# Designed miniproteins, single chains, continued (5), part 3

Each design is a single chain, and the fold is of that chain. pLDDT is the mean over its residues in the fold that is shown.

## One batch from the design tools (miniprotein)

Design m16070
Fold by ESMFold2-Fast:
Structure m16070 (fold): chain A 90 residues (1-90)
Amino acid sequence: ASATITLDIPIPAGSTKTNGDVHVTALEDINGPGDIATLGVYSASSGAVALVTVKVTETKVEVLSQKSKGDITVTVSGDANKITVTVTYS
């Protein structure tokens, strides 16, 4: 299965966006370029989880580290205005 979730910057710490199955939660405030934050990703149907640490820049969102448990793959993209999280899971 797969899901794509978009978070519009600024993103307050504790903000969660979901499609009903996949939940993406910002663990720290993301206000714009220069910010580093961890996103928690959870699939309710599979029980799989990931923690993805990202850095926001003017032109892109960079993944600094990723830890996962279960069959889950998280791809993160974006820019200064939004973060797009694509999740593949089984």
Scores: mean pLDDT 86

Design m16071
Fold by ESMFold2-Fast:
Structure m16071 (fold): chain A 100 residues (1-100)
Amino acid sequence: ALSEEEIAIAQKYLSQSNLSSLDGSLEKVQALALGQYYEEIGDYKLAEHYYEKAFKLSLEDSSEEAKQVRSLAVKRLSDLGVLELKKVVLDGTALPASLK
């Protein structure tokens, strides 16, 4: 379980309106941790966003750590029920209006 202080730190990072700059500076492990923080506080939309980021970052690295991050991110996204619907979005393709 994450501490209340760790959740507060994660909240500050997202409240700074620098999501695009955070995307550029986040390592895969940090993105995974932020996803877990938001999942624990019940913000499933932000949790989904950061798990997707961790997954994407893990694809850029062939290390054993990246494989573990990828597996965890996929598991969390599956648990949130979003991986199947968003697999096309992860490839940079928008879903048709009839598919959500």
Scores: mean pLDDT 61

Design m16072
Fold by ESMFold2-Fast:
Structure m16072 (fold): chain A 115 residues (1-115)
Amino acid sequence: SSQQVQEAIDFIESVIAELEKIIQFLREVNAPQSVIDFLEAAKNQLKSLLQQIKADPSTVVSALQQAVAILDEVIDKLIELENEEKDIELQMELGAWAVGLAARRVSGEKMIAKL
């Protein structure tokens, strides 16, 4: 339905906004450039999926499945960084974003199940 398509658009836009905040934090704490580049690539892939849904709403299921897969890869990358980090405050911040993204992943899977 048009409502389910709009909910999918809003979901992907919310994930993009979260990734922009995480990228800004990673730059401020001088995280490895490879990790920043990985999240920038993930963000750009999500933006492409968003444009795909807007151009052809019939792609919504495929786009959401791809968004959930991208989210899994980003979560794994943040957990890897958290496990390598020795500063407790930075560990807690990385863990908090990973948990936040995991909650969004669950929401994305619930959206797919309704389509």
Scores: mean pLDDT 90

Design m16073
Fold by ESMFold2-Fast:
Structure m16073 (fold): chain A 90 residues (1-90)
Amino acid sequence: GPSVKELAEQVYKTVRSLKEAVKDYELTPQAEELLKNAEESARQAVASTDEKERMDHIVEAYINVSTLTSPNAAVQAAADKAVKEMSDAM
């Protein structure tokens, strides 16, 4: 499997792709906060030099994305795709 560092880079790429996919949609305040938290956690995972701290940030990014729900089907589909990509990489 990928190294924890490669996993961090992949998770960060997935979160950025999700953010780009939903940029033209109005998000609920809860969804916006979860996406913001996921991006920050993924960024910290990439920046971390400790493997345990890196994994903790990867897991935090995953939890934030997997908790995100939307009444908009396109937003929900984008979030579900991101969750699957992260899960398949772990």
Scores: mean pLDDT 88

Design m16074
Fold by ESMFold2-Fast:
Structure m16074 (fold): chain A 96 residues (1-96)
Amino acid sequence: AKELLEEIKELAKKIGEETDPDKISELMRKMGETAKELGSKSSKKEVKKFHEELKPYIEEAAKSLAKKAGVPELEDEAAKRAVELLGQALEAGYAS
């Protein structure tokens, strides 16, 4: 569980630093799969804890992507949506 948590943090950082849209898409897909795997190996209480712990990393990545896309006015909305999608991936893994 802890190894997958750290992998998601690292993927979020890479997404925030990447400029190639195709590479960003691949990293986002890998992050979603890793989040689902983490959820599948976690209790319901751990899913909530991991979601809270990952929020700042996911928010930073989403805000970085909004800036790169030329829509900095959407930073807060992008961050909120990305955090919701992370929660859904974790819950989907838990339910599987």
Scores: mean pLDDT 83

Design m16075
Fold by ESMFold2-Fast:
Structure m16075 (fold): chain A 129 residues (1-129)
Amino acid sequence: SLSDLRILIVDDSVSTRGELLHMLRKAGVREIRLAASGDEARAMFEAGERFDILLSDFDMPGMSGLELIRWVREHRPDVAIIAISASMKDPEVREEALAAGADEVLTKPLSEEELLEAIERAARKRAER
């Protein structure tokens, strides 16, 4: 059930984090945390916070989405990872995200339906680990 998932949203844009938060809350997700950077997200994991799904922007300053995805896959293999970016229209960027350990990739702009379908697929992949 979506209501049982703990999701971390990582995006450097306040408006994008707000939009994703609204979509997931509307869909019944109750446990959502927000991070403004890859470094902040990593610090949350290192502090012992538990997440089922990481929803991460790929194109961030500082610790990139690519670096965050690699770090989470290495240190938290049970977390399902969804990478999001406008750059996901480029097949090479999609391949790089998947090679880094992303379970799903989404292209901005995205619909509520596309987001929810990706969350459900990612949750199933997590349950199989």
Scores: mean pLDDT 85

Design m16076
Fold by ESMFold2-Fast:
Structure m16076 (fold): chain A 73 residues (1-73)
Amino acid sequence: SSEEIARRFAELLARYRALLRQMISDPELLAAADAHLDGLEAFFRKVAEEDPEKARELVEKLEEEIRELEALL
């Protein structure tokens, strides 16, 4: 469902924000990164509503990107 997909995006973006907080100590740079992720969250929510199949593909790609980033920390 679109609700399940949107929830999954929110969970993944929360993980990404946590990783960025580990990597970025500059509050201005962290604020800029958070603003970027806010934009991605809005985009993913829209895609989940308009194209759930595409949204599922994006969830899988985002999850892989986060796993790769976690492996570097």
Scores: mean pLDDT 84

Design m16077
Fold by ESMFold2-Fast:
Structure m16077 (fold): chain A 88 residues (1-88)
Amino acid sequence: SAALQLAEELKRKIEEAERLIEEGEKSKSKEEQIKNFTEALRIVEEVRETVLERERQGVGVLPPSEVEPFEKRVEELKKRAEELLKEV
């Protein structure tokens, strides 16, 4: 299913954003921190936009039981990246 493939792609992108935040936090370089946090935020915003576009089309990306946990994960990650960028 194209919807299942998209769901798995979006989950992998969020996992990549989480990894970028972790690498940025471990970095001793301010430039590397900004790079990692900025890229993480870009990925999170892309995922959010994709989900909203699919909702507009009346098509769910995730099973109903997974929607709220995923939306919370995306929103928390966005806030984390934005806060980390302000502290650099």
Scores: mean pLDDT 83

Design m16078
Fold by ESMFold2-Fast:
Structure m16078 (fold): chain A 77 residues (1-77)
Amino acid sequence: SMLREQAERVRAEKEREEAEYTRRVEELLKKAEDYIAQGDYELAREYYMEAAETEGQRKAARERYDAEIARLEAEAA
């Protein structure tokens, strides 16, 4: 079914985007730690806040992907 194939593509996109968010959060947290080591606490705080915002974006993206996958799978049934 084309709808089931589309659901699998959306699922693969979800997995790729979640991996990208995980890498981005890790990178932001490392930058925050580096700025703490340099004594730049204001920049460190901004990177921690960006990491938290990125986690929020990841949750929102997950919800959008899950809704689309559920819709496609329901239509394919």
Scores: mean pLDDT 86

Design m16079
Fold by ESMFold2-Fast:
Order: sequence, then C-alpha cells, then structure tokens
Structure m16079 (fold): chain A 95 residues (1-95)
Amino acid sequence: DPAAKKIIEALKKLDEEVQKKVLEIIKETLEEAEKENLSSQAIINRIRARLRKLAEELGIPEEVLQAIIDALDELRGLSREELLALLRKVIEEIE
C-alpha cells in the first residue's frame, strides 16, 4: 500500500523518542476506534489532532510531523476496515 509506505518512511525519519510517541498515539487511537466504532474520518482526525498537540508539547516544528499528517489525509477515501488494517501494518513494520 503506497500510503502505508509513505507513513513508514516519514516515521523512520523521526528521532527514536518522537517515533515512539507517534506510535503510541496511533495504537491508542486504534484501540478507541475498535471500542467506539469510529469512522475512518474520525480516526484520521483524532490522530492528526494528537500529532499537532504532540508537536506543541515537545516544542518541535509542525513540519517534522507534517509528512505523516499529509499521508494520513491521503487515507480519507479508505473504509474503516482498510484504514485499521493499514495502520496495524505500519505499527508492525516499525516495531
């Protein structure tokens, strides 16, 4: 999946500690998505909001996470099941 590859490549360019925090955000949002039956749009919006907040909390430029945010926006056409499968694959390939 080209979108999964873009997210993985963007994650690999991050500092190890920032990468771990981004993976935690994705994992937590996946758990919430399964528990609350969130739409694909709601999942993407939660991850985006949490990534922006992470950048502010760590004092890093938004541009550092922008490649991941942009790749997530490309996923808005996916079904919930396709999005969940793709995000699980991203976690598996980084860990």
Scores: mean pLDDT 82

Design m16080
Fold by ESMFold2-Fast:
Structure m16080 (fold): chain A 74 residues (1-74)
Amino acid sequence: PRPLTREELVERIARAMGIDPETARLLFDAVAGNEEALKALREKLGRPDFTRDEAGHLIGEGMARLVAERAAAA
């Protein structure tokens, strides 16, 4: 099976975490080094101290949920 596209991965993580796809896309952009996405996340979450590291942590949690679902099915 082919790896998921970025958009497919964003959608699945959004679903797994119960967040909207726009927020998930901003998390991926912030981790990729997009400073505007990080600023948008800070405003959306009301956290001016929100970091790229925290964005990566949230993506990691979403990925862990997807992996756990796959392991349970296998």
Scores: mean pLDDT 75

Design m16081
Fold by ESMFold2-Fast:
Structure m16081 (fold): chain A 89 residues (1-89)
Amino acid sequence: MTITDDTVSELVKFLKHPSEEVRLAAVEALGLISDDKFAEVVEKALYEASKDSSEKVREAAYKALRFNKIKNAPYTKYGSQILFNYHAN
């Protein structure tokens, strides 16, 4: 129930898992983390997932970035642009 640094780190590691299903689940779980203290690592992880070889994983990353409304400067700007482009297609 409690979100911890260990939980976030494990989810980030799962974004590199060979299984598409595991990466997708990790993106979905990261997208549910709204704690500002994890915002930077979560946004970085979702940004990397947005470049995944799987369209499903990329789509989930775009949606997660939209829901989190993360304030991190480099990824927030890029994340907003990705989300806009995704919905424009």
Scores: mean pLDDT 68

Design m16082
Fold by ESMFold2-Fast:
Structure m16082 (fold): chain A 65 residues (1-65)
Amino acid sequence: SLSESTRRLLEDVARRAGWPELVPEFGRLGREYGEKVETADKAERDKIAAEFQQRLAALRRRAAA
């Protein structure tokens, strides 16, 4: 499913970046994004994508701190 694919993708991002402690948080963000996108109309998808990018950027900043 899309939610499983996006979960795995985000978990892999965290592992490759050297943030094993954040793998569950990255995975949760990816799963949530995939689930929301599957049920959303186009306008909602654009909003969901923007929110996802902001949350991902915040999580990356926290990880690098």
Scores: mean pLDDT 83

Design m16083
Fold by ESMFold2-Fast:
Structure m16083 (fold): chain A 97 residues (1-97)
Amino acid sequence: LLELSAIAEATRRVLAEKIEDAARAEQVADLAISRFLVHYNLALAEGRSRKEAIELGYEAIKRTLIEQGFSEGEAEEMVKRIREEAKAILERWKELS
């Protein structure tokens, strides 16, 4: 649960930095997070590991960003930043629990 929440928060932060229009950044983040959760839950339902489900979720975020007009390279950079931010957020949240 905490890991998925950290990924959602990281996605919102990275998109707010990359998209100047705050309303658009929020819309793209909500769409990407929704797509992550759909693919994550589908993978778990198919019997995949949590690690595999998370990877498929990140692929869904990358695809969403490309569909929203980012290049493949930009989408890859953004997903890398989301992974790094999510790890930092999760580590911080574990210290507070």
Scores: mean pLDDT 85

Design m16084
Fold by ESMFold2-Fast:
Structure m16084 (fold): chain A 110 residues (1-110)
Amino acid sequence: SRVEEALARIDGIYDFYKPLLTEEQRKRAEIVREVVKEYLREHPDLTDEQLAALVATFEKVIDILLREPEASPEEIRERVLAFMDRLGLTPEQRALVEEVLKKIEEKLKK
């Protein structure tokens, strides 16, 4: 249920932002959503704190896609990491965020 709750939060964030996004921004947001949801399904052992960090990462990526539609995949990753570093994440949370952001960057470049 912990992973199911995190997946529901991801879907809720997406549904909230969806009407604010252009068609192109929505396509990018859906790619990000799929990467994060797949990661959550593959890692059912994540702690509540790690799950919260990934949900926050997803929300920040979508916010950047909305506010900075011209941002490159590399710029999105850099800006999200800078934001998360300011939140004082644990090394384990930081490593997870960086790993997921690399997967997002790779998918957005295709």
Scores: mean pLDDT 86

Design m16085
Fold by ESMFold2-Fast:
Structure m16085 (fold): chain A 56 residues (1-56)
Amino acid sequence: MSIAEKGLAGMRRANSNAAARAVIAELRKAGLTTAPIPPAGTSAEDALALLEKGLV
């Protein structure tokens, strides 16, 4: 992957990470998951995996 492609992937991942963290926080507030809020920079796929593992 070129450096430009890596940069674009990084930006998309950052946007997805913000959305994923917001979803996890909302589900935690509703009591639907015990998954920890992933740190900044966690991929959307990793955040989704954490969410699924934490579902009650």
Scores: mean pLDDT 63

Design m16086
Fold by ESMFold2-Fast:
Structure m16086 (fold): chain A 93 residues (1-93)
Amino acid sequence: LSPWVQLLSQLSEELQRRILSRWNETVQRVVNEFREGKVTLDEARARLDEEEARFLANLSTVVSSDDLELAKQALAAARAELLRWLEEEAAAA
């Protein structure tokens, strides 16, 4: 179980499911495009940053400041984990 999922578990079940669903879709798309050579590692980073910022902006309209801060921490940890994996994948190619 990833550390960021444990952070996420402090949020409501509804909010956890929304974050997990949207993040998983973003991850799968970015990973597939990176593997297909459609984006560079730097472009993948930029896309993850943009998607995280957009998601947090949308979330800020419907959640408390405390929940938003927790979601931000969880997403930052998830992004860091994914970036480490992408860097390892690039090094192995």
Scores: mean pLDDT 80

Design m16087
Fold by ESMFold2-Fast:
Structure m16087 (fold): chain A 84 residues (1-84)
Amino acid sequence: MTLEELKKRYEETKPVHDEAVKRINEIADEAEKRGALTTDSAMDYVAAQLRVVALTLEAKNVEEAKKGADEIVDWLKRRFDERL
């Protein structure tokens, strides 16, 4: 894969990335309001952010990127809910 190919994929998937990041931040903000933000939840938050970046570069199309982003967001929400 070339830098030009990566740039094109990023531009095509950027809206999915931006939406997923917004949802990840909303989950983190809600956890902070509840006093549930710990070192473990902070690490899960960082892991989710990195997974979204990797997904948007590797996804074959916007639909696959969106499906994967929804799975990452749902995973993070479940991890935070486990900590109550």
Scores: mean pLDDT 76

Design m16088
Fold by ESMFold2-Fast:
Structure m16088 (fold): chain A 105 residues (1-105)
Amino acid sequence: MITKEQAYEIAKRVAEAVQEALRDAGLPNAKVEVKFEGNKLTVTFTLPDGTKYTITVPLPDELSKEALRNVLRGVVAKIADAAGLTPEQRERLLKRVDEIVDEIS
């Protein structure tokens, strides 16, 4: 089990990793913002042209690392697809999500 504070820190680090991956993919002005709203995780993705995508994901009642990993992988996959990342870039980004989740106890 992880705390809500740990879940927020993981989500924030994942958002930072997504922004780095988008910059490396030629989208340097893309932004990713993460917000906790009650029992929901809201991710706002902004493309360089100003187009915004908002993804809202319900949080499970039990905050396990694996439940959070699955939620974050789903969000990151949607962002990668919306940004037009290659399959190789998408796979690398999903691996980075796994690494970030595993770094926090």
Scores: mean pLDDT 79

Design m16089
Fold by ESMFold2-Fast:
Order: structure tokens, then sequence, then C-alpha cells
Structure m16089 (fold): chain A 68 residues (1-68)
């Protein structure tokens, strides 16, 4: 699954990637901007679950959109 993640604040790609890999070890994260990231997960996760996870890990989420 692919998600466009927009954060409320700039995040470091390595820190975000490490956090997401705690949810899914096969996850990939690509930086589109300082606040926008393309997140690819191998396991099925809802946008709401991903947003809640990232917020709990210290990444305030503005939006999470599932991509086709």
Amino acid sequence: MKFLVTLEEPADLDDLGTAVRHLDPGARVEELSETQFLVTLERPVSPEELAAFLTHRGFPVRSVEELP
C-alpha cells in the first residue's frame, strides 16, 4: 500500500523511516518535501491507523492519503 503523508512540521527522513519500520519492517519512505513523504507499506494498514501511529511517535500528522 502507498500513502502520501503530510506532516504539520518538518521531519528528518531517517527518523521517520525508522519510526515507520517499527510498524512495518518492509516499509519504504521517500522524501517529497520537508513535510511530505511517500510511505510504502507491505502490510495492509488504514490511513487512520498510520496517522495515529505517526502522531503517537512524535510526528504530528496533517493528512494521510492512500494512493492507488
Scores: mean pLDDT 86

Design m16090
Fold by ESMFold2-Fast:
Structure m16090 (fold): chain A 87 residues (1-87)
Amino acid sequence: SEEENYREGLEQTERDVRQLEQLANETDDKEVLQQILAGLERGLQELEQLRKDLEAKKYDELVKRVDELIERIKALIEKVKAKLASL
């Protein structure tokens, strides 16, 4: 179903964000951190658009999961920015 396809895509994005959190914690490479930051900022814009689509479809559980993921990405962006400023 369309809802299941959205759920599967969101699960993959949640896994990708977890991997980026781990990588950002483990690396002191400025170029890698800058690439992570750019990817996170792009992903945030894509998730904000996805949220609108899911809300219009009334997939309320998926909207909640996207909201949680948006907040998680925003926190990671601030962490990566702080780490870049300290290097």
Scores: mean pLDDT 91

Design m16091
Fold by ESMFold2-Fast:
Structure m16091 (fold): chain A 60 residues (1-60)
Amino acid sequence: SPEELAAAQKELSLLLITKSDKLNPEQLKHFQAVVEGYRKGKTTKEVLQAAIKELKALTE
């Protein structure tokens, strides 16, 4: 599970790098805050996975 959490965090970070040009500044800050919150122990796995799904939906 910790390995899966690290993989999900890496996936979100890579999506932000590759899809940031398709996001407005407010959306970009939102996803960056999710990644930062997870690193600080303030964001749950569920929120991180939901953010990945949301980002994919916005950029498809």
Scores: mean pLDDT 77

Design m16092
Fold by ESMFold2-Fast:
Structure m16092 (fold): chain A 86 residues (1-86)
Amino acid sequence: MAAHVREAIETLRRDLRELRELVESSTRLSEEEKEKLLEAIRKAEEELRRAEEALAAGDYEKALEHLRRAYQIVAEALKPYAEKLL
């Protein structure tokens, strides 16, 4: 289980990096919209850090909870801008 949770954390971390690059390079997003999305990415990165800390402590359920929160933060933040990013 630990290896699968770690893989999920690493995958989302990579996806967040790619999303940050996409947001920063977008010509369709305003500077205010970029700031809001980058703020959400930072909050998701904080949840991933907490997931990694929980995983290191052997608390796999807490690690999964933080991982799910990171996904929810990103999903909610992207909803109003999905059409501008696709």
Scores: mean pLDDT 83

Design m16093
Fold by ESMFold2-Fast:
Structure m16093 (fold): chain A 62 residues (1-62)
Amino acid sequence: GPITTREEAVERIREARRMAAEGASIAEIADHLQVHPAIARDILAAPSLEEALRIYESVLGV
């Protein structure tokens, strides 16, 4: 569903990456993104912001 715009999704991913750089756990990042920890790991492991966004949008139903 269109609950999150692409711009909002990008901002959430950027914040998640900052959290990871600051030593946040996968559980904390998953809670921030409102996704399963496995999806949070995939988003953080993505080689680019564009790839991370594709993964995130697929679970948000956007």
Scores: mean pLDDT 79

Design m16094
Fold by ESMFold2-Fast:
Parts: C-alpha cells; structure tokens; sequence
Structure m16094 (fold): chain A 87 residues (1-87)
C-alpha cells in the first residue's frame, strides 16, 4: 500500500491510542507508555526512526505479556507495520 508520510503519522497515532485503550485495564503502565509515544508524535508532527524503534520496543513488551489472542494479533500487526517503516 502507498501512504503519504502524513497519513502514516495519523495511522500510527490512531493505532497507538486504540491499543493503549485496549491495554488500559490489563496493563495500565504499558497503556501509559503508548499514550506518551502518541503525544510525542503529535507534538513533533512526524514519526522519526528513533520514535519508530521506541514504539517497536514497547510493542515487543506488550506482545510478550498479552494473553488475549485477538489483542496479541493486533499488537503483532502494528509491530510488523512499524518494522516495515524502519529502513
């Protein structure tokens, strides 16, 4: 799929916020970290390779702790997208 940098930024922020809401009851600390990353992206107006790497690391921690297969699949899909953007 072809996405503009602005469209990718909006999608990453939306995915971070959605996953943070889904994690808020089971892992409030990881939910807070995902919200902090979304806030940093909004303040910068762009996603840097450093932010993408930080997002991937937080997602790795979330995936390792997640027991819900649907939420784990969503986390893995988002992680795969983030890794694809890292070049």
Amino acid sequence: MQMSPAEQTERIVADLETLAERLAESDPALAARLRELAQKIREQGRVTPELLAEIAAVLDEAIARETDPELRAALQAFRDMVLHLLR
Scores: mean pLDDT 81

Design m16095
Fold by ESMFold2-Fast:
Structure m16095 (fold): chain A 89 residues (1-89)
Amino acid sequence: DPAALHEAREQQSVAALEENLEESLRRVEELKQRDPEAARQAVEGLLANIPVLEEQLLSVMEAENWSPATKERVLELLERFRRRLEELA
């Protein structure tokens, strides 16, 4: 079923994104324990990069015909990531 294979690919890509975002948060939390100022700079850099990442992901999702539900999930993950970064600042 091509639709099921397409959905599985979307789900795998979303899971990879979520894991990468969680890994970035873990690295910032670890850095904050060693060097709070370096952690603040890292948070500022990551926050500045979110709009770039969003634009790139929206472009890929449109080109690959991802479902509206998957697009909404990706945007929710990015917004959650932004909020968690702001809490670490």
Scores: mean pLDDT 84

Design m16096
Fold by ESMFold2-Fast:
Structure m16096 (fold): chain A 76 residues (1-76)
Amino acid sequence: SALVENFREALEKMEEDLKEMEKLLKEGKLKKEDFIKGLERGIGELEKARPHTPEELLPRLEELKEKLKKAIKEVS
């Protein structure tokens, strides 16, 4: 369904945004504090989306949330 595709695309975009932010952080183009704030905002958005997320995408959402949490811990 279009709803499932829209959620999938949103998760894929967030995965790509994480990868880009990590690249910018390594290149010194993004401050550590802004990287952490961005990922914390992402986690908040995922938590808000969880009750409305198609069941088939819940594992991917949880995996992405854990990746964001791990990235914050590795930088902190």
Scores: mean pLDDT 87

Design m16097
Fold by ESMFold2-Fast:
Structure m16097 (fold): chain A 66 residues (1-66)
Amino acid sequence: HMMEHEEQLRRELKETFMTHEGLDEESAEKAANEIVEAIREAAKIPDKDERQSYINRKVNEVVEKL
């Protein structure tokens, strides 16, 4: 189920931001949600390499705002 995979990824990203970047729960959840949303939008891109480039760009934008 797509939603179950997205929720698992969101939880893993949140945990990573809290444990490795030292973010509080609110900031970690916001960052995780923004990355999951970027992945969801990237799913609309038919080219695999362009999809990955979009995700990488969005992840960098999120990290730069931390």
Scores: mean pLDDT 77

Design m16098
Fold by ESMFold2-Fast:
Structure m16098 (fold): chain A 74 residues (1-74)
Amino acid sequence: AASTAEIIALALQAIGLQLEAEEVLKKDPNNSEAKRAMELAAKAQTLALEGNIVEAEQALTEAKIELEKAKEKI
């Protein structure tokens, strides 16, 4: 079972990625990778809060990859 600390840590990481993706979108509103990163990070937050740790970690990893690609375009 997921610990409360583990759920909080994943949710905070997901929130951080959403904020970073939002900053990219402020500079380039049409950045498709930033939009995908935000969507995946939001999914990771939801999954973490539901206790779906494996799926949350997967979505978080995918969000990080998309955000890195988004930052390379600006």
Scores: mean pLDDT 85

Design m16099
Fold by ESMFold2-Fast:
Structure m16099 (fold): chain A 85 residues (1-85)
Amino acid sequence: SAVEAEVERVQLELQRLAQRLADLIENKAPKEEQMRVLDEIERLLARLRELAKQIPDEEKKAQVLEGIARAEELVAQLRKEIEAS
């Protein structure tokens, strides 16, 4: 479905941004640059959550929502760590 294709696209974009954020942290990039990528990740997670609500398969929907919840927890922790730096 169009929704499932968009979910996959957003998930791939999130994976790319997560890798970029990891690289920025490892290379001690400016806090402002790290925060910009983190903000973009949070925006895409919100978009993914809205798309996930539209998934017709309840099992797949539950799996995607669980993944989002874990990602949101990790992002919140990273935000605290970056803001403290």
Scores: mean pLDDT 88

Design m16100
Fold by ESMFold2-Fast:
Structure m16100 (fold): chain A 66 residues (1-66)
Amino acid sequence: SAAEALQRVFAEFGIELSPEEAESLAALLKGLAPEAIRRFFVDQLAGRLSPEQAEALADAVVAALA
C-alpha cells in the first residue's frame, strides 16, 4: 500500500511514521504532482532534515507512489 511504502521511505531517513500518520500522509499526497510533493516536503521538513535530505526523501516518495 501507499502507506506502507511511505513508512519504508521515511524509515530510511530516520523518521518513524505510525500507520495512522502514513495513511493520512498518503491521502494528502494523492493527486499532487511530483513537483508539489517535492515542495511540500522541503517546506515541512525544514529544520528536521537538510534541504538535500528533504529533496532525496521527496524523490523517493514520488518513486514509491508511482
Scores: mean pLDDT 81

Design m16101
Fold by ESMFold2-Fast:
Structure m16101 (fold): chain A 90 residues (1-90)
Amino acid sequence: MADELRKKARELRDQSKKLAAQGDTEKSSKLNFESIILYIKSMAEEGDVEMALTFARMAYAISQHIPDKKLSAEAQKKLKELIEEIEKRL
């Protein structure tokens, strides 16, 4: 459900911020990315399909500029799949 996805996204975002404050930028970036994915999914589940698609496309563009090539590739794959699923709902 959208409420559970939003709760998990918030928890991951808060953990990401804590890790960033501690200097763990690699783990912070990974958790921040996972949080963004869950947030977009929560928007789609709430019926804000067009907004979810807009955010997914923006996140996909941003994922191309992630310095960690492995994380960048994983992010791009997940976001491309998410974009395709959201487009089917329009």
Scores: mean pLDDT 80

Design m16102
Fold by ESMFold2-Fast:
Structure m16102 (fold): chain A 80 residues (1-80)
Amino acid sequence: MTPEQQKLLERLRELGERLIEAIRNRDWQLAQQLLQEIGKLVQELLKLIKTPEEFEEFRKMYMEIQRRLAEVLEQVKAEE
């Protein structure tokens, strides 16, 4: 994996953590902005992937973020 790909994966992790925090704080405006930024970052990462191993690394991180988002959203919904 290239340094550029690693930097983008690190940003994806950081944005995912910020998104989870925004949802916990019920900051829906920030959550929407972060989702748009994550979408753009995912598209850039996918363009740079050249091997099945790089795709699997990306997929594992993306699936982990999705899992954590589902959990926090359910917790926030239960508080309503």
Scores: mean pLDDT 83

Design m16103
Fold by ESMFold2-Fast:
Structure m16103 (fold): chain A 89 residues (1-89)
Amino acid sequence: SEEAAKKLEELREKLEKAFKADPSADKEQGERALEHLEKAIEAAKKGDFDTALEHLSLAGEYAVAALGELPKEVQEALIEAANALVKGS
């Protein structure tokens, strides 16, 4: 759905901002998080919400590996994206 894709795009913007704001962030893990998030966006646009959820889960794992603790705004965006995908399936 368009809603799920938009929530994933919002999460991507917040994650990119968080990575840029944290000089201690692991660049390689952050790049993997963004790669999986891009795949989640593509899957959501195609209506493949199961595949989008799998990639969102991987993006979250890599984001935690990159940052340690996720900023509150990223945590909230991740929950919003997951809820939109579950509602879409």
Scores: mean pLDDT 86

